# Designs tried in a protein design run: designed miniproteins, single chains, continued (4). Part 90

Each design is a single chain, and the fold is of that chain. pLDDT is the mean over its residues in the fold that is shown.

## One batch from the design tools (miniprotein)

Design m15112
Fold by ESMFold2-Fast:
Structure m15112 (fold): chain A 72 residues (1-72)
Amino acid sequence: SDSDVQRVVDEARRRAEEAVRTSTSREEFVRQLKRIFDETYERLRSLGLSDGEIQDLVAGVGQHAGELLAQR
């Protein structure tokens, strides 16, 4: 359902925000983001989303995290 998809995306966004706050290096930040993206991809796939839809949503989470990092 759309609510399940939104919940997964919101959780990924929250985890990405946490990675921005807690990461002490660029390397650590990239590792944390990759884990979040991989886990989010699998969860969205299990909900029946296409690869294209998942890529767009994951890219949105990455853009949000990048914007927060740039505000430091």
Scores: mean pLDDT 86

Design m15113
Fold by ESMFold2-Fast:
Structure m15113 (fold): chain A 73 residues (1-73)
Amino acid sequence: GGPMVDDIREQVEEAERALKEGNREEAIRKARQALSGAQGLLDFARSSGNAALEAGAREQLERAKEVLERAEK
């Protein structure tokens, strides 16, 4: 099964921490992992009609994108 919202949130928090610590490479890797997981969960939520899961997945998707954009600059 796809990752749960809480698992993706933890991956985003790990990416944010790596970025704060100056570990750009690790931040990019973790942010990409979180982004992939959030995209998969969002697609699943949309196909199953689960609005609450879709909202949670979308929030983590945007957070992961923000970390990735900041880390790749």
Scores: mean pLDDT 84

Design m15114
Fold by ESMFold2-Fast:
Structure m15114 (fold): chain A 84 residues (1-84)
Amino acid sequence: SSAEKQKKEIDSIEDLVEYARPMLDIFKEKEGPRAADFVNAMLQEIENIAKTYKAALESGSDYSVAQALKKELEDLVVQTMMEV
């Protein structure tokens, strides 16, 4: 059950990153090449936070760290989606 919940959370984060990617591509298409640097920076930040969150979940370490990273990832994705 614990391992199943962990896998579900990891899959959810991977799905979130995959969801953000095509939305950022649409943003680049609409706003033009000048948005590319911003889009690439946001995607890289999302992927970096997701990777750190996955590592925290896998290590079974401090739950508060994992929760803070999850919130940061969710806030960053929401911010990115609101700007596209």
Scores: mean pLDDT 66

Design m15115
Fold by ESMFold2-Fast:
Structure m15115 (fold): chain A 96 residues (1-96)
Amino acid sequence: MEIEEIERLVKELERAVKEGDIKKALEIGKEAIEKLEELSKKELSEEELRKLFELAVRLSNILAELEAKEPKNKEILELLSRASLVLMKLSIKLRF
């Protein structure tokens, strides 16, 4: 349920970045990372952890593309940092 919601947000973020709607991209990106952070704290199955990890990788790649368009935007850098922390946490959980 929540994983599907994050997948929808990631797709919307990709669209907003391609369209150059920086304000919308920031709003969607923030919502997506907040939901990823919440889910990463829950007890998840290995399959759910893998799906969440793949979504976090995809989100990080999109945010990096957004940063390339707006390199001085501190909010984008904050979102990238938060995405990296989620990836690290999920990677550790997948090793156990």
Scores: mean pLDDT 83

Design m15116
Fold by ESMFold2-Fast:
Formats: C-alpha cells, structure tokens, sequence
Structure m15116 (fold): chain A 66 residues (1-66)
C-alpha cells in the first residue's frame, strides 16, 4: 500500500460527520465537524489519490482537488 494512513483516534466519530477533503500539492487536509487532519505525502499524485479515496469512503465528505 502507498501512503501512511494511521488515523484511529476520532476516526469512528468523524466518519458520520459532514466535511471536506482538500489536496494541495503534497498535502491533504481533511475536515469532519471539529476534527481536522493533515497528512503530507511523497508526491502530489499520492496526495490526490488519498483525498479521492477519503471522499469515496465518506459519502458526507466533499472532495476538492487544487
């Protein structure tokens, strides 16, 4: 697998909350309610894929890629 997705604390609560995920360059910022996660990747393509995967996994989260 590519990328280090190791979020567990708060993840179960965030999966039901409306939010956004944004990929800018090598960085992905995911927001769900009051929970904000930021992850840096080796390449912009990995960051974009991670943002798309998050948006697909959470139907209440809107994915935005810049």
Amino acid sequence: GGGSAGGAAGYADSQKLPGTVVAEGNRVTATAGDIVGVEDFETPEQARKAAEDIAKAFPNVTGVVE
Scores: mean pLDDT 70

Design m15117
Fold by ESMFold2-Fast:
Structure m15117 (fold): chain A 80 residues (1-80)
Amino acid sequence: MTPEMEEIKKEIDEIVTSEGDREKKKEEFLKKRLEELMKLAEKKWEESNHAEPYEVYEEGAKKQVEAIEKEFEKREKEAK
């Protein structure tokens, strides 16, 4: 597991175990990660000299966010 993925899991655990508006914290975290991954997708598209349509890179970013959402779901289920 990469250090980045370990940090993501730590943040998920902190949100899932926190008191208060966990859904809001989860939404804010997922939004931030999507924005960062979309910026990375745009950079990859530009660096590839537009080898594929931008939508291919954007879809890749969205799939990564879906994986993070699944990790939240797993951790929330374990915490219940």
Scores: mean pLDDT 75

Design m15118
Fold by ESMFold2-Fast:
Structure m15118 (fold): chain A 114 residues (1-114)
Amino acid sequence: MVDEARAAVVSLLAGIYIAKEDPKLAEAVIKQAVEDLRRALLEAGVPEAVAERVAQLLRRGAQEAVANIDDPAALAAVLRRLGEELRRLLEPYDPELAAAMEGVLLAAADTLLA
């Protein structure tokens, strides 16, 4: 389950990164990644209301990231904030899952500033 959630966040990042080159494919990839993660959270026993809140946060975070795609510093800040918010929402239910998801987003943010 942690590996499935991690894979979904990686897919979300891939969708964000291709948004400038292929906006239609990016939208489809982002939508699928959010749906895959929501399903993984429900299977992990996260309450439906919390899983839906996470899905909404990811959709908004992805839109904000795409809006900042040409600004690596702003994009990195968006990814760090998204990771922090995901960790805060999920930590009461699954601390390992929360840390793993934040870690993927922080690693992506660090890579953008390298």
Scores: mean pLDDT 86

Design m15119
Fold by ESMFold2-Fast:
Structure m15119 (fold): chain A 93 residues (1-93)
Amino acid sequence: KIDELYEEARKKVREVSEKYIPELIKAWEAGDLDRVEELIKKNNEDVQKALDEVVAKHFPESEREKARKEVIDKMEKDYKDWLKEKGLYNAFK
């Protein structure tokens, strides 16, 4: 099921992002904007790698791009629905 793939991808993305949060906070509080930018770039690279690894585990190469897009679209929809539920959607027009 795509739902199982989505939950695995979501969990892995959160796990790779969580390791950067304490360092991002520390760098931001220190005013080290270069370090903040470096950490954000590394986090984005790890997120993309984690998504690619999860998709590659479940799909052959010819289907990976489509599967990756479906996972991303579902993540974006869930985030958008969360913003609507919190009444924040209109604030980010």
Scores: mean pLDDT 71

Design m15120
Fold by ESMFold2-Fast:
Structure m15120 (fold): chain A 75 residues (1-75)
Amino acid sequence: MTPEEKLWEFAGTLLEKVARGEITFDEALDEIVRKAKELGFTEEQIRKLIRDFVLMYTRDPSLAEKIADEYVKKY
């Protein structure tokens, strides 16, 4: 399994936890960024991943871009 496949599988599990109310969406994004850094992803790759994750959750491309920019700035 590639690092990208591992990260997306992990992100999917976190999204399910958010849907169940076990964690917040912000907590899920923090965990995804932490895991991506652990796996050696660049800031540019992390930005794309956050954008894609938010887009999957919200289906709003404008919101996905804004959140991705804010999280890259935060980390």
Scores: mean pLDDT 76

Design m15121
Fold by ESMFold2-Fast:
Structure m15121 (fold): chain A 82 residues (1-82)
Amino acid sequence: SGRELIDRFGRLLDEGREGLLVDALVTKLGLPVSLARTIVELMRDALRAGARTLSEIADRLGLLPSTVRNYIRTALEYIESK
């Protein structure tokens, strides 16, 4: 579910694992490092501002909810495979 993905992503951010999330987006999606860092930072800021859904995060980033879901799922799958 979207809530489970957000909870797991938020936990990694709270644990200071932003570097692993950035590495996942670069490695699995081919994003430039600067863009991947910006995406993770904006997602963190959205969660700290009280965003609770993929749609709320997506709105703050100017992305589709499906794109945010794909980014979070891809990052979590990559980290779990290490």
Scores: mean pLDDT 85

Design m15122
Fold by ESMFold2-Fast:
Structure m15122 (fold): chain A 75 residues (1-75)
Amino acid sequence: SSAEIAATEEQLRRIARLYGELDALARENPSLAEELAEMRRQLVDAYRKALEGQISPAELAALVDDVEARLAALR
C-alpha cells in the first residue's frame, strides 16, 4: 500500500541520517569504532531483511529506534 511505501521510505531516510551520525562519531571517537561498526551492521542487516520481506516496516522501525537510542546514549 502507499502507506507502507511511505513508512519504509521514512525509515530509509532515518537510516541514512544515522549512517552520517555514526561515521561522524567514529571520526571523533576512534575508541568507539568497533561498537559503532556493529550498530551500522545492525542497520544494514535490518534494511536487507526489510527489502527481502523478512520483517515488516514496523519491525524495521523498531530496530532503527533501538540503534538511535543506543547512539544517543553514547553522546
Scores: mean pLDDT 83

Design m15123
Fold by ESMFold2-Fast:
Structure m15123 (fold): chain A 75 residues (1-75)
Amino acid sequence: MTEEEVETLFKLLDTDGDGKIDSLEALRGALRAMGYNLSREEIEELVKKYDTDGDGKIDFDEFRKLVADLEARKA
């Protein structure tokens, strides 16, 4: 996945334009569309790992790290 693809996907998930992904459901759906077959529990674990603020939201830098973790698992 390219940096441009990550950026485009983040903008699609950030429907409010606040710079954060507000929904685990939206994140899960997007990752599935990208070919990542993850359970709810796996998504929750990844979000908790990268959500350093504990607000339940994922910013762009956290999203990049999450996607990089998933790509490393495929290699």
Scores: mean pLDDT 73

Design m15124
Fold by ESMFold2-Fast:
Structure m15124 (fold): chain A 70 residues (1-70)
Amino acid sequence: MELMRQALEQLRPLGIEFERAVQAGDRDRAAQLLRQMADLARQLASQISDPKQKQKLLDEAEQLLRLAEE
């Protein structure tokens, strides 16, 4: 639980910057931020011992990367 809370707090600033990039119409910056968020999610997944929670974070990271390709 503590690691997931820290993960959400770490991702929050990137989410705010992503929103700003979208509002500014900066598609390259938005894609870069999505890739950074996906990288953090993968790093956090490597810290999780529960296989279901680990897989869920990995799936979310893959979805963020797919969004960055748009």
Scores: mean pLDDT 76

Design m15125
Fold by ESMFold2-Fast:
Structure m15125 (fold): chain A 85 residues (1-85)
Amino acid sequence: SKIDEVRELRREFHELMDEAQRLLDQAKESTDPEERQKLLEKVRELVERMLEIGRKLKSLGFDGESRIIEQQALSILDEIQSLES
């Protein structure tokens, strides 16, 4: 059902957010530029998956939730940019 699909998408998004935060925290603690870059690349992959979930939720009529996901994803991308400078 659509309700079950939405519930699963929300669960996946939550797990991706937790993973992204862990990797970002690890990148902030890293003194090795190569290690930091690899961690940030993994976070970018997670952001792509978050945006896919957002698009799926929007297609199911959950525009508000899609917007929140897009805002969270953009916030993470801004943090990546800050750490890559």
Scores: mean pLDDT 89

Design m15126
Fold by ESMFold2-Fast:
Structure m15126 (fold): chain A 98 residues (1-98)
Amino acid sequence: SELKELAELASAYQDTDRAKSLLYAAKAIELFSKEVVKLMKEAGAPEELIKKVEEITEKIVELLKKLAEGDYSAIEELEKLNEEYLKLTKPWAEELAK
């Protein structure tokens, strides 16, 4: 699984190269969101919910890239968006785990 490989790379670089770790995390969340959106579409979820997942994903990826470049002002917004993302995707993440 490409998602698993990206998650493992993010973990591997966490203590040695924070920038690489954050960039691999950004790729992992992009792939995870694509799988979530695919399930949402197959289940007939509202288009508004799908768009919200896509928008939050784009913002998280952008903030992770800013952190990788040393912009620490992104941390507070990233924490808030991660919390919203987890709440929004939780039912679909549980379905993916089956």
Scores: mean pLDDT 83

Design m15127
Fold by ESMFold2-Fast:
Formats: structure tokens, sequence, C-alpha cells
Structure m15127 (fold): chain A 95 residues (1-95)
């Protein structure tokens, strides 16, 4: 039963990570940053599959390379990065 509760909490973190990445992608598309927006859409897909490591790597890449992002987009990406790292850690602990 503990494993099921851990999986449910991790599912909530995954869903929130996906929502944050989709919102950040929407803002990037509105800013005309199509490549960055597509990168986040792919990261959201990886997150939905539970791949927190791939998601974290993609978000870190964008935070380092895309210096002209709005503060709102940067804050969403930083929150998504921390959640993606937590998802990756939880999956390693379940193995």
Amino acid sequence: MLLKETAEKNKEKVEKTVELLKEAARLLFEEGKLLAGFTLAMAASAASLGDGKATAEAVEYLLKTEKDMSKETQELLKEALELAKEVAKTLEELK
C-alpha cells in the first residue's frame, strides 16, 4: 500500500510538471521562440512518461541558452526543473 501512495504522489508531481511546461511553452510561442517552445513540448511529453531526468536536462538547457525569456517563463521553468528532479529521484528510489 505504501508503494501505491508513493506512485499517486509522484503522479501529482508529474501532472504539475507537465502543466508548468505546457504553460511555459505557450508563453515561448507567444514570444516567437518556436524552437524553445517545441523543446518544452517534447520535455512535457517525456515528463508525462515519467522521464524526469530527460525533462530536467531539457529545462536546464533552455535556462542556460535562452537568455531573452520573460521572468514569468523563467520562474515556470525553474519550478518545473525542481519537480522533474524530484520525479527522477522518486523513480530511482522505487527501483
Scores: mean pLDDT 78

Design m15128
Fold by ESMFold2-Fast:
Structure m15128 (fold): chain A 95 residues (1-95)
Amino acid sequence: MSLVQQAEVELAVALLSLAVLETIGEASELEKEAARHIAEAATLAAKGDLEGAIEHAEKAIKLLEEAIEKGENKKTAERAKKLVEEAKKLLEEAL
């Protein structure tokens, strides 16, 4: 499996975790905004825009850090952040 394909899987798992929170009505605005940036990162990575994907991954990480500091769904936000950070590393290695 390529580094980009591994990053895509990690972004998808992070996005799914946040989507579950939105479905049950518990997602914060920071988590919803982070999910939008994760979805954009995945889309750009699939198109071969690795620089754009990394920029959106970084934005998602910052939003998830703010959610964690506020105690918003902390366990899920921490897990999603780790997945996005690993995806970012894989995308940077693919550059």
Scores: mean pLDDT 88

Design m15129
Fold by ESMFold2-Fast:
Structure m15129 (fold): chain A 104 residues (1-104)
Amino acid sequence: ADELGKRIRELARGTEEVLREAKRLFPDNSGLIRLLRDAGRLLREAGRLVEEGDFDGAAQKLGEAAALLLQASDRLDRLGYPELSERLRELAERALELGRELQK
């Protein structure tokens, strides 16, 4: 629980860092900002569910967060920010990997 919760909190922090950068670069891109904010919320919810012992619920929230991170990644790539796009893809891949580990 402690190690898994820590990894999920690290994903949430990484997502929040990209959200802050997106707000700086694209303050009027409400769709992108919402995707990143909602992904961060789902990651925090997944961390809480892990602490409560709800590993199935946490895995579902990690999958939902990963889908939003991939949507935000595609938007950032189209906006000409491939480095931020790649950071979100890495975060999404880690979220999916943690979700699979929680179901074992």
Scores: mean pLDDT 88

Design m15130
Fold by ESMFold2-Fast:
Structure m15130 (fold): chain A 107 residues (1-107)
Amino acid sequence: EEELKKEVKEHEQRADEAWRQGNFREAAEHYRKAGDLYEKLGDYGNAAVFYANAVRALAEEQGDKETAERASKLGQEAIQAVKNGDKEKAKKIYEEAKRLYDELVAR
């Protein structure tokens, strides 16, 4: 558990740095890895936030403005679900963001 939390923090930092530099593909990969680690920890709220960020980054890299905007909304909803402690809503948002990520990867 402690090792997974450290890996999450490292991926979050690398993703944010890549995003700031406009390296959206690298940002997407690190956001996805953080999301996968949060899911493994049973934290669907943060998994949803990071998968939404991964989708947004990948959509930006692909020039898909509509999907990037949709991902931004999912990320905002995930943050609200975390703040409200709504675990059921967080898991649903996670499942939607992950499905959307898989769809973009398959393009």
Scores: mean pLDDT 86

Design m15131
Fold by ESMFold2-Fast:
Structure m15131 (fold): chain A 95 residues (1-95)
Amino acid sequence: SYRGRIEQALEEAGRAAEAGDAEATRRQVRRLIEATVEALKELGASEEFIEKARKELTELGEKLVRAVEAGDRDGARAQLLALGTTAYKYIDEAE
């Protein structure tokens, strides 16, 4: 179920970003980060590993929201890809 929650949040973040909705993008980024953190907890990851993941995903999420606010569609797509790739990288490493 955590992979489904991550995928849904990522898809919703992509839709909000394409619509130019920075507030909705920020909300879905927060859902993605929390879904990833809960998945890492379920997988028994250390607190240090979880905090590292949260920090990196938060930094990428802020770059995504900033690109959306600026109307930078190519930048937003690049940051969305980085955000998804990074979330799954942490999940795969913890599995």
Scores: mean pLDDT 88

Design m15132
Fold by ESMFold2-Fast:
Structure m15132 (fold): chain A 93 residues (1-93)
Amino acid sequence: HMAVGRVKGTKRGEVSKEEMEKIKKAVEEAAAAVPGVTAVEVKGRMIETPEGPFLVVEAVITAESREAAEAAARAAAEVLEKAGFEVETDVLE
């Protein structure tokens, strides 16, 4: 059975499209570097709220094992945390 890791980072504020692309690439590269990871999908968006813009970055990681999915989710989370995001992770089999 394959495992799926999900990582969601959220942050108040704005980034440029170029900065968002750099964040998405760093998340994807960190997750993909983990042995046993078979696929990584990263999406980034900005949501308008009454309090101003809100950034969301989500990664879905497919891995050969729960251990690989957990390691990849952690790697992705560390990239987002260093960029100032609050991070939630979940791993499903």
Scores: mean pLDDT 85

Design m15133
Fold by ESMFold2-Fast:
Structure m15133 (fold): chain A 86 residues (1-86)
Amino acid sequence: SEELRQALVEKLVELGLSPEHAQRIVDLIVRGIEEKDPELIERAAALAVTQGLSPETALKIYREALKAVEEGLSVDEALQRVLDAL
């Protein structure tokens, strides 16, 4: 859903990311879930750290998104789990 994507972008901006980097990270997470590609989730977490998100917060994003890929969850279920972890 657009609301969940926007909520995660806003949360990442609140945590110190630029809107551009927050959007790119959310796009990588969504693609990783849709394509069932854990490498895209790894790229999202790495980008988050390099752009100034704390390693602890980036690890929370990584773990929840990776579990969602492994469990075959929908994008909305995955984004909700990531939001709930932050």
Scores: mean pLDDT 87

Design m15134
Fold by ESMFold2-Fast:
Structure m15134 (fold): chain A 90 residues (1-90)
Amino acid sequence: MIEEVREYLEKTYERILKEKDLKKKADLINETETYVYDKIKAEKDPEVKKEIMELTIEFYKRLKEEFKDDPNLVAGLEERIKEIEKLKKE
């Protein structure tokens, strides 16, 4: 399970870096959010759930560093990180 999520995030990261269309890039980020939330909801093991959340936060932090010169993208990624961190506290 956790390796499946890790592989998905790594492949999606590469796709986002290759994508030149800003709207398609945003769509990929939104699709990633849907994918990880579905995995978090379906997971029964609380420790695996936390690992998925932590991998997702790391994924968004990597994108934020890569695109640090794009303030709109950085702001959107920071908001996504905060939402996952909030979910981890529940």
Scores: mean pLDDT 83

Design m15135
Fold by ESMFold2-Fast:
Structure m15135 (fold): chain A 91 residues (1-91)
Amino acid sequence: AKEKAEKGYKLGEEGAKLGLEAIKNMKNPSRRSLSLAIAGVIRGAGAQFLSDLVLNKGGSDELAEQAYRDGETAVRLGKEAIRLAKEEGAI
């Protein structure tokens, strides 16, 4: 149960990092690529927050699974932002 929260935290960190690095390296990005990067950062931060609640406050298995899914989504969004930015020549 808590293993999902630990994975969600790590995925959330990765997703947020991908989104932030994308934003830092983007030059004249499209609204779409920038929005995906921002969404990755927000979802990554959310996954970390929910994971912290499970690990330190004794949150439910359902909350741990949500944190894990939000972390996976954050990584996907960050990777998609980088892919699109490269296609646009923004990175």
Scores: mean pLDDT 86

Design m15136
Fold by ESMFold2-Fast:
Structure m15136 (fold): chain A 90 residues (1-90)
Amino acid sequence: LEELRRRLREAAAEAARREAAADPSLDPEEVAEAARRAAEAVVRLAEEAAREGRAAEVIASLDGELAAETDPAERELLRLARELVEALAA
Protein backbone atom coordinates (compact mmCIF):
# COMPACT_ATOMS: atom_id res chain seq x y z
CA LEU A 1 0.00 0.00 0.00
CA GLU A 2 2.86 2.46 0.73
CA GLU A 3 4.23 1.95 -2.81
CA LEU A 4 0.75 2.65 -4.23
CA ARG A 5 0.46 5.81 -2.07
CA ARG A 6 3.91 6.91 -3.26
CA ARG A 7 3.01 6.39 -6.93
CA LEU A 8 -0.30 8.22 -6.49
CA ARG A 9 1.43 11.19 -4.81
CA GLU A 10 3.97 11.31 -7.66
CA ALA A 11 1.23 11.15 -10.33
CA ALA A 12 -0.81 13.89 -8.62
CA ALA A 13 2.26 16.15 -8.27
CA GLU A 14 3.14 15.60 -11.94
CA ALA A 15 -0.43 16.36 -13.07
CA ALA A 16 -0.44 19.58 -11.02
CA ARG A 17 2.94 20.64 -12.46
CA ARG A 18 1.69 19.97 -16.00
CA GLU A 19 -1.38 22.16 -15.44
CA ALA A 20 0.82 24.88 -13.94
CA ALA A 21 3.23 24.70 -16.92
CA ALA A 22 0.37 25.94 -19.15
CA ASP A 23 0.28 29.21 -17.13
CA PRO A 24 3.50 31.26 -17.57
CA SER A 25 2.37 33.73 -14.85
CA LEU A 26 2.93 31.17 -12.07
CA ASP A 27 6.32 31.24 -10.36
CA PRO A 28 8.24 28.05 -9.40
CA GLU A 29 7.21 28.37 -5.74
CA GLU A 30 3.50 28.43 -6.67
CA VAL A 31 3.99 25.39 -8.94
CA ALA A 32 5.81 23.46 -6.18
CA GLU A 33 3.11 24.35 -3.61
CA ALA A 34 0.31 23.26 -5.98
CA ALA A 35 2.10 19.94 -6.60
CA ARG A 36 2.55 19.27 -2.87
CA ARG A 37 -1.09 20.10 -2.08
CA ALA A 38 -2.36 17.90 -4.93
CA ALA A 39 -0.24 14.95 -3.74
CA GLU A 40 -1.47 15.29 -0.14
CA ALA A 41 -5.12 15.83 -1.13
CA VAL A 42 -5.46 12.83 -3.46
CA VAL A 43 -4.13 10.28 -0.94
CA ARG A 44 -6.23 11.80 1.88
CA LEU A 45 -9.41 11.71 -0.23
CA ALA A 46 -8.81 8.06 -1.16
CA GLU A 47 -8.23 7.09 2.49
CA GLU A 48 -11.33 9.01 3.62
CA ALA A 49 -13.51 7.34 0.95
CA ALA A 50 -12.41 3.87 2.11
CA ARG A 51 -12.75 4.73 5.82
CA GLU A 52 -16.26 6.17 5.32
CA GLY A 53 -17.46 3.08 3.41
CA ARG A 54 -17.87 5.07 0.17
CA ALA A 55 -15.31 3.06 -1.82
CA ALA A 56 -17.84 1.57 -4.29
CA GLU A 57 -19.35 5.01 -5.04
CA VAL A 58 -15.94 6.65 -5.46
CA ILE A 59 -14.68 3.80 -7.68
CA ALA A 60 -17.78 4.17 -9.90
CA SER A 61 -17.14 7.93 -10.14
CA LEU A 62 -13.46 7.38 -11.02
CA ASP A 63 -14.41 4.79 -13.66
CA GLY A 64 -16.69 7.38 -15.25
CA GLU A 65 -13.90 9.97 -15.27
CA LEU A 66 -11.47 7.42 -16.75
CA ALA A 67 -13.94 6.64 -19.57
CA ALA A 68 -14.06 10.36 -20.51
CA GLU A 69 -10.37 11.25 -19.95
CA THR A 70 -7.95 11.29 -22.91
CA ASP A 71 -4.84 12.78 -21.20
CA PRO A 72 -2.45 9.88 -20.37
CA ALA A 73 -1.11 11.61 -17.23
CA GLU A 74 -4.60 12.30 -15.87
CA ARG A 75 -5.66 8.71 -16.69
CA GLU A 76 -2.69 7.35 -14.73
CA LEU A 77 -3.62 9.56 -11.75
CA LEU A 78 -7.27 8.38 -11.85
CA ARG A 79 -6.21 4.73 -12.24
CA LEU A 80 -3.85 4.90 -9.23
CA ALA A 81 -6.51 6.65 -7.11
CA ARG A 82 -9.00 3.91 -8.04
CA GLU A 83 -6.48 1.18 -7.14
CA LEU A 84 -5.69 2.77 -3.76
CA VAL A 85 -9.39 3.16 -2.85
CA GLU A 86 -10.06 -0.47 -3.89
CA ALA A 87 -7.04 -1.81 -1.95
CA LEU A 88 -7.91 0.17 1.22
CA ALA A 89 -11.55 -1.01 1.11
CA ALA A 90 -10.62 -4.69 0.70
Scores: mean pLDDT 79

Design m15137
Fold by ESMFold2-Fast:
Structure m15137 (fold): chain A 106 residues (1-106)
Amino acid sequence: AKAQEYLAEAEEYVKESIEVAKKMKDPEAKEAGLELAKQLEQAVKDLRQRYQENPSAEVEALAAGVREAARTLLEGLKKAKSKEEVEEAGLRAVAVGAETYARELA
């Protein structure tokens, strides 16, 4: 099912985001990056549980959204050099995730 594939890809992007954040030289950027990656890791875990309990078109759309958010966060964290750039990457990830969710429901 597409939702299971999206969640698996999101989990991989989150794992990579944690490793990227751990290697950040700026301590504030590292802390912010790890916090964002952990929040997204929890969101993916919660959504995987929700999918297992009751698969739905809404959950599949949310899985697509969280995958795109995770990919966007990873790309942003790889380029970020400061806490401000990490926070900007987080906001972009939320926006892309929301846009993907809305598109999948349409």
Scores: mean pLDDT 89

Design m15138
Fold by ESMFold2-Fast:
Structure m15138 (fold): chain A 67 residues (1-67)
Amino acid sequence: MEALRREALELIRRSNKLTDEALNGDKSKLEEALELAKRALELAVRSGDPVLEVSASSLLSATQSLL
């Protein structure tokens, strides 16, 4: 569980950075951010951490709404 939580958090952090870069003009980063957000949500669900699940699902929704 701890390893899954750590990986999910890392993917959330990376996806958030790519979304930030996309908002600053590089829209090509949105597709990569979306894929990382999807993987983060999968790992968050598998980790059983409800706070992490909410964070990952919010990020996924936000990133998808920008496409």
Scores: mean pLDDT 80

Design m15139
Fold by ESMFold2-Fast:
Structure m15139 (fold): chain A 72 residues (1-72)
Amino acid sequence: RKEEIRARAREVAANAGLTFTDEAIDYLAEKSEGLTDAQIDAILARAVVIAKSKGRKTITVEDVEKAMELVL
């Protein structure tokens, strides 16, 4: 499951022209316990938007934290 979440996160970021920091992808995988696939996809979509809104090419732990706050 955690490996599957990491793979999905990398795929979503790559499709948007972004990359995750190692810390951000590990944070998401750890916090994914008890989340549905729909919630994980919503968090990923929000994290991409947050990173792009800040003009960054990388998704950080802070972006994932904010995305989770908005989705959960």
Scores: mean pLDDT 80

Design m15140
Fold by ESMFold2-Fast:
Formats: sequence, C-alpha cells, structure tokens
Structure m15140 (fold): chain A 95 residues (1-95)
Amino acid sequence: MSEKYPEAAELAFLGHQYYLQGLSSSGQKRADYFRRAGDYYLKAAEIVSKDDPKLAQGLYSVSYLLYSQAYGVAGDDKKAKEYYQKSLEYLDKYL
C-alpha cells in the first residue's frame, strides 16, 4: 500500500495514532479519539478506492468499526450497531 499510496498510508498511520490515544483514554475523550481515527481511515479508503477497491474495503471496514466503538462509548447503541454492521459488510468484501 505505502509504495503505491503514500498519502493514504500517512492517513492510515495518523488514524492508528488516534486509535492508540483512544485506548489510553476513557469516556467521551475515548469516543472522540476513535471517531478521529475512523475519519483518517475513511480518507485513506477514499484515496485507494478507485485503483485498489479490495484494499479500500479493508480500510472502510476499519473506519466503520472505529465509528461503532466511538458511538458505543458515547452511549449511542443504535449508531454503534449500524456502523458495526457496515464494518462487517466491508470486511466480507475484503476477505
């Protein structure tokens, strides 16, 4: 990926950094970090989606899983479930 999509790799790396900050936090701050992580993975997926749709499916899956975790931590069970289901759909396309 990084060899073909250096900008997408940089965005995915930033997403991972925010995910780690989320793991080191709790409550609303954890939710905010997981949401930011999801945003960066989403941007990475959008960049690669035209040329590498299979890789993009994997990145979309990670993004939606992080949104699910963010909404779950925030207490929005409906949105957490919706994003979790989206994550699974994209994971199935990636595998």
Scores: mean pLDDT 86

Design m15141
Fold by ESMFold2-Fast:
Structure m15141 (fold): chain A 80 residues (1-80)
Amino acid sequence: MVIEIKTLDGKIVKVEVPEKIKGREFAKKVTEAIKDYSDLTEEQILVALINEGIDPDKEADAKKIGEAINKAIEKLRSNL
């Protein structure tokens, strides 16, 4: 499936992932998709998942992981 991630600079990046994925694998895919923007690191995404109560080493719904990442990014942008 395709999950849309809104970066810290407000760009929308589309990431193709399976329906179920580990947060760490999702973070790698997002980081690779946005590396040209220098917006987020894998570590920042993993911290965001942990803050939303998601275990990055446990498989979960890709949509749920994507929503958690987007919420954390929105929170970071709002506090700049």
Scores: mean pLDDT 75

Design m15142
Fold by ESMFold2-Fast:
Structure m15142 (fold): chain A 104 residues (1-104)
Amino acid sequence: SELHELLEELLRAARELVEAAERGDILAVVGLSLRIIGLLLDLRALAKKTVPAEKQAEVLALLDEIERAALELIRAAIAGDVAAARRALEELERLVRELEELLS
């Protein structure tokens, strides 16, 4: 599904962000952070259009959690806190898996 494709892109960008933070590549950190924000907006817009009404509340609540984890990842990466960035990535991967299961 298109939602699965956007979730895969989100995880790819998030992993690249951790790698950029590990290298201290500030331009890559900024670019990937902006890409992640765009993907979060696209995910929310697509979910509102494609998720059945009866699942909307659960999906949107999980997207709020995904957004919080992604923003924590961005903050940690900008700060150069690689350990915090890795922890935020692990939480993001867990939340994405939960959303994919809910959408199945």
Scores: mean pLDDT 91

Design m15143
Fold by ESMFold2-Fast:
Structure m15143 (fold): chain A 71 residues (1-71)
Amino acid sequence: MTLEELDEEVRETFINAGKGGVDKLEAGKGTVASETLAVAGINMAINSPDPEDRKLGEELKKRYEEAKKKA
């Protein structure tokens, strides 16, 4: 495992965890852990060098903000 491969795996892991966190918040089953994962995943995606990850991060951020307003 190279540093670049590890960085990619970490980024993908956090983005997937963030998506799961947003999904739970939208379902009204959010916890502090779900909020933490959502924020971490969104930040990882938005700061990604991959433009597709950044687009996903912006979409997740909007969904997160909407879910928080309904809580």
Scores: mean pLDDT 77

Design m15144
Fold by ESMFold2-Fast:
Structure m15144 (fold): chain A 82 residues (1-82)
Amino acid sequence: MTLNAPDSATTDDTITITGNAKGFGGKEVTIKVDGKEVKKVTVASDGSYVASIPAGTLAKGDHTITAEVGGKSAEKKITVTG
């Protein structure tokens, strides 16, 4: 699977996450920040998914965003400034 997120954001930004989990259409992707569940989204029939993390969810500093479904995972590191 894949996960795309910005390399950086501010504390006032909504962070949009997109990706593809081909073969997992109709399953839920769990979005985690630093290992903590933040959101679940359903994978579309074509494998695509999209999630938004609300502004203020990530504190300033470096974080790891992880997407997990069906024993597969992808991660992206992000730096949050203010």
Scores: mean pLDDT 84

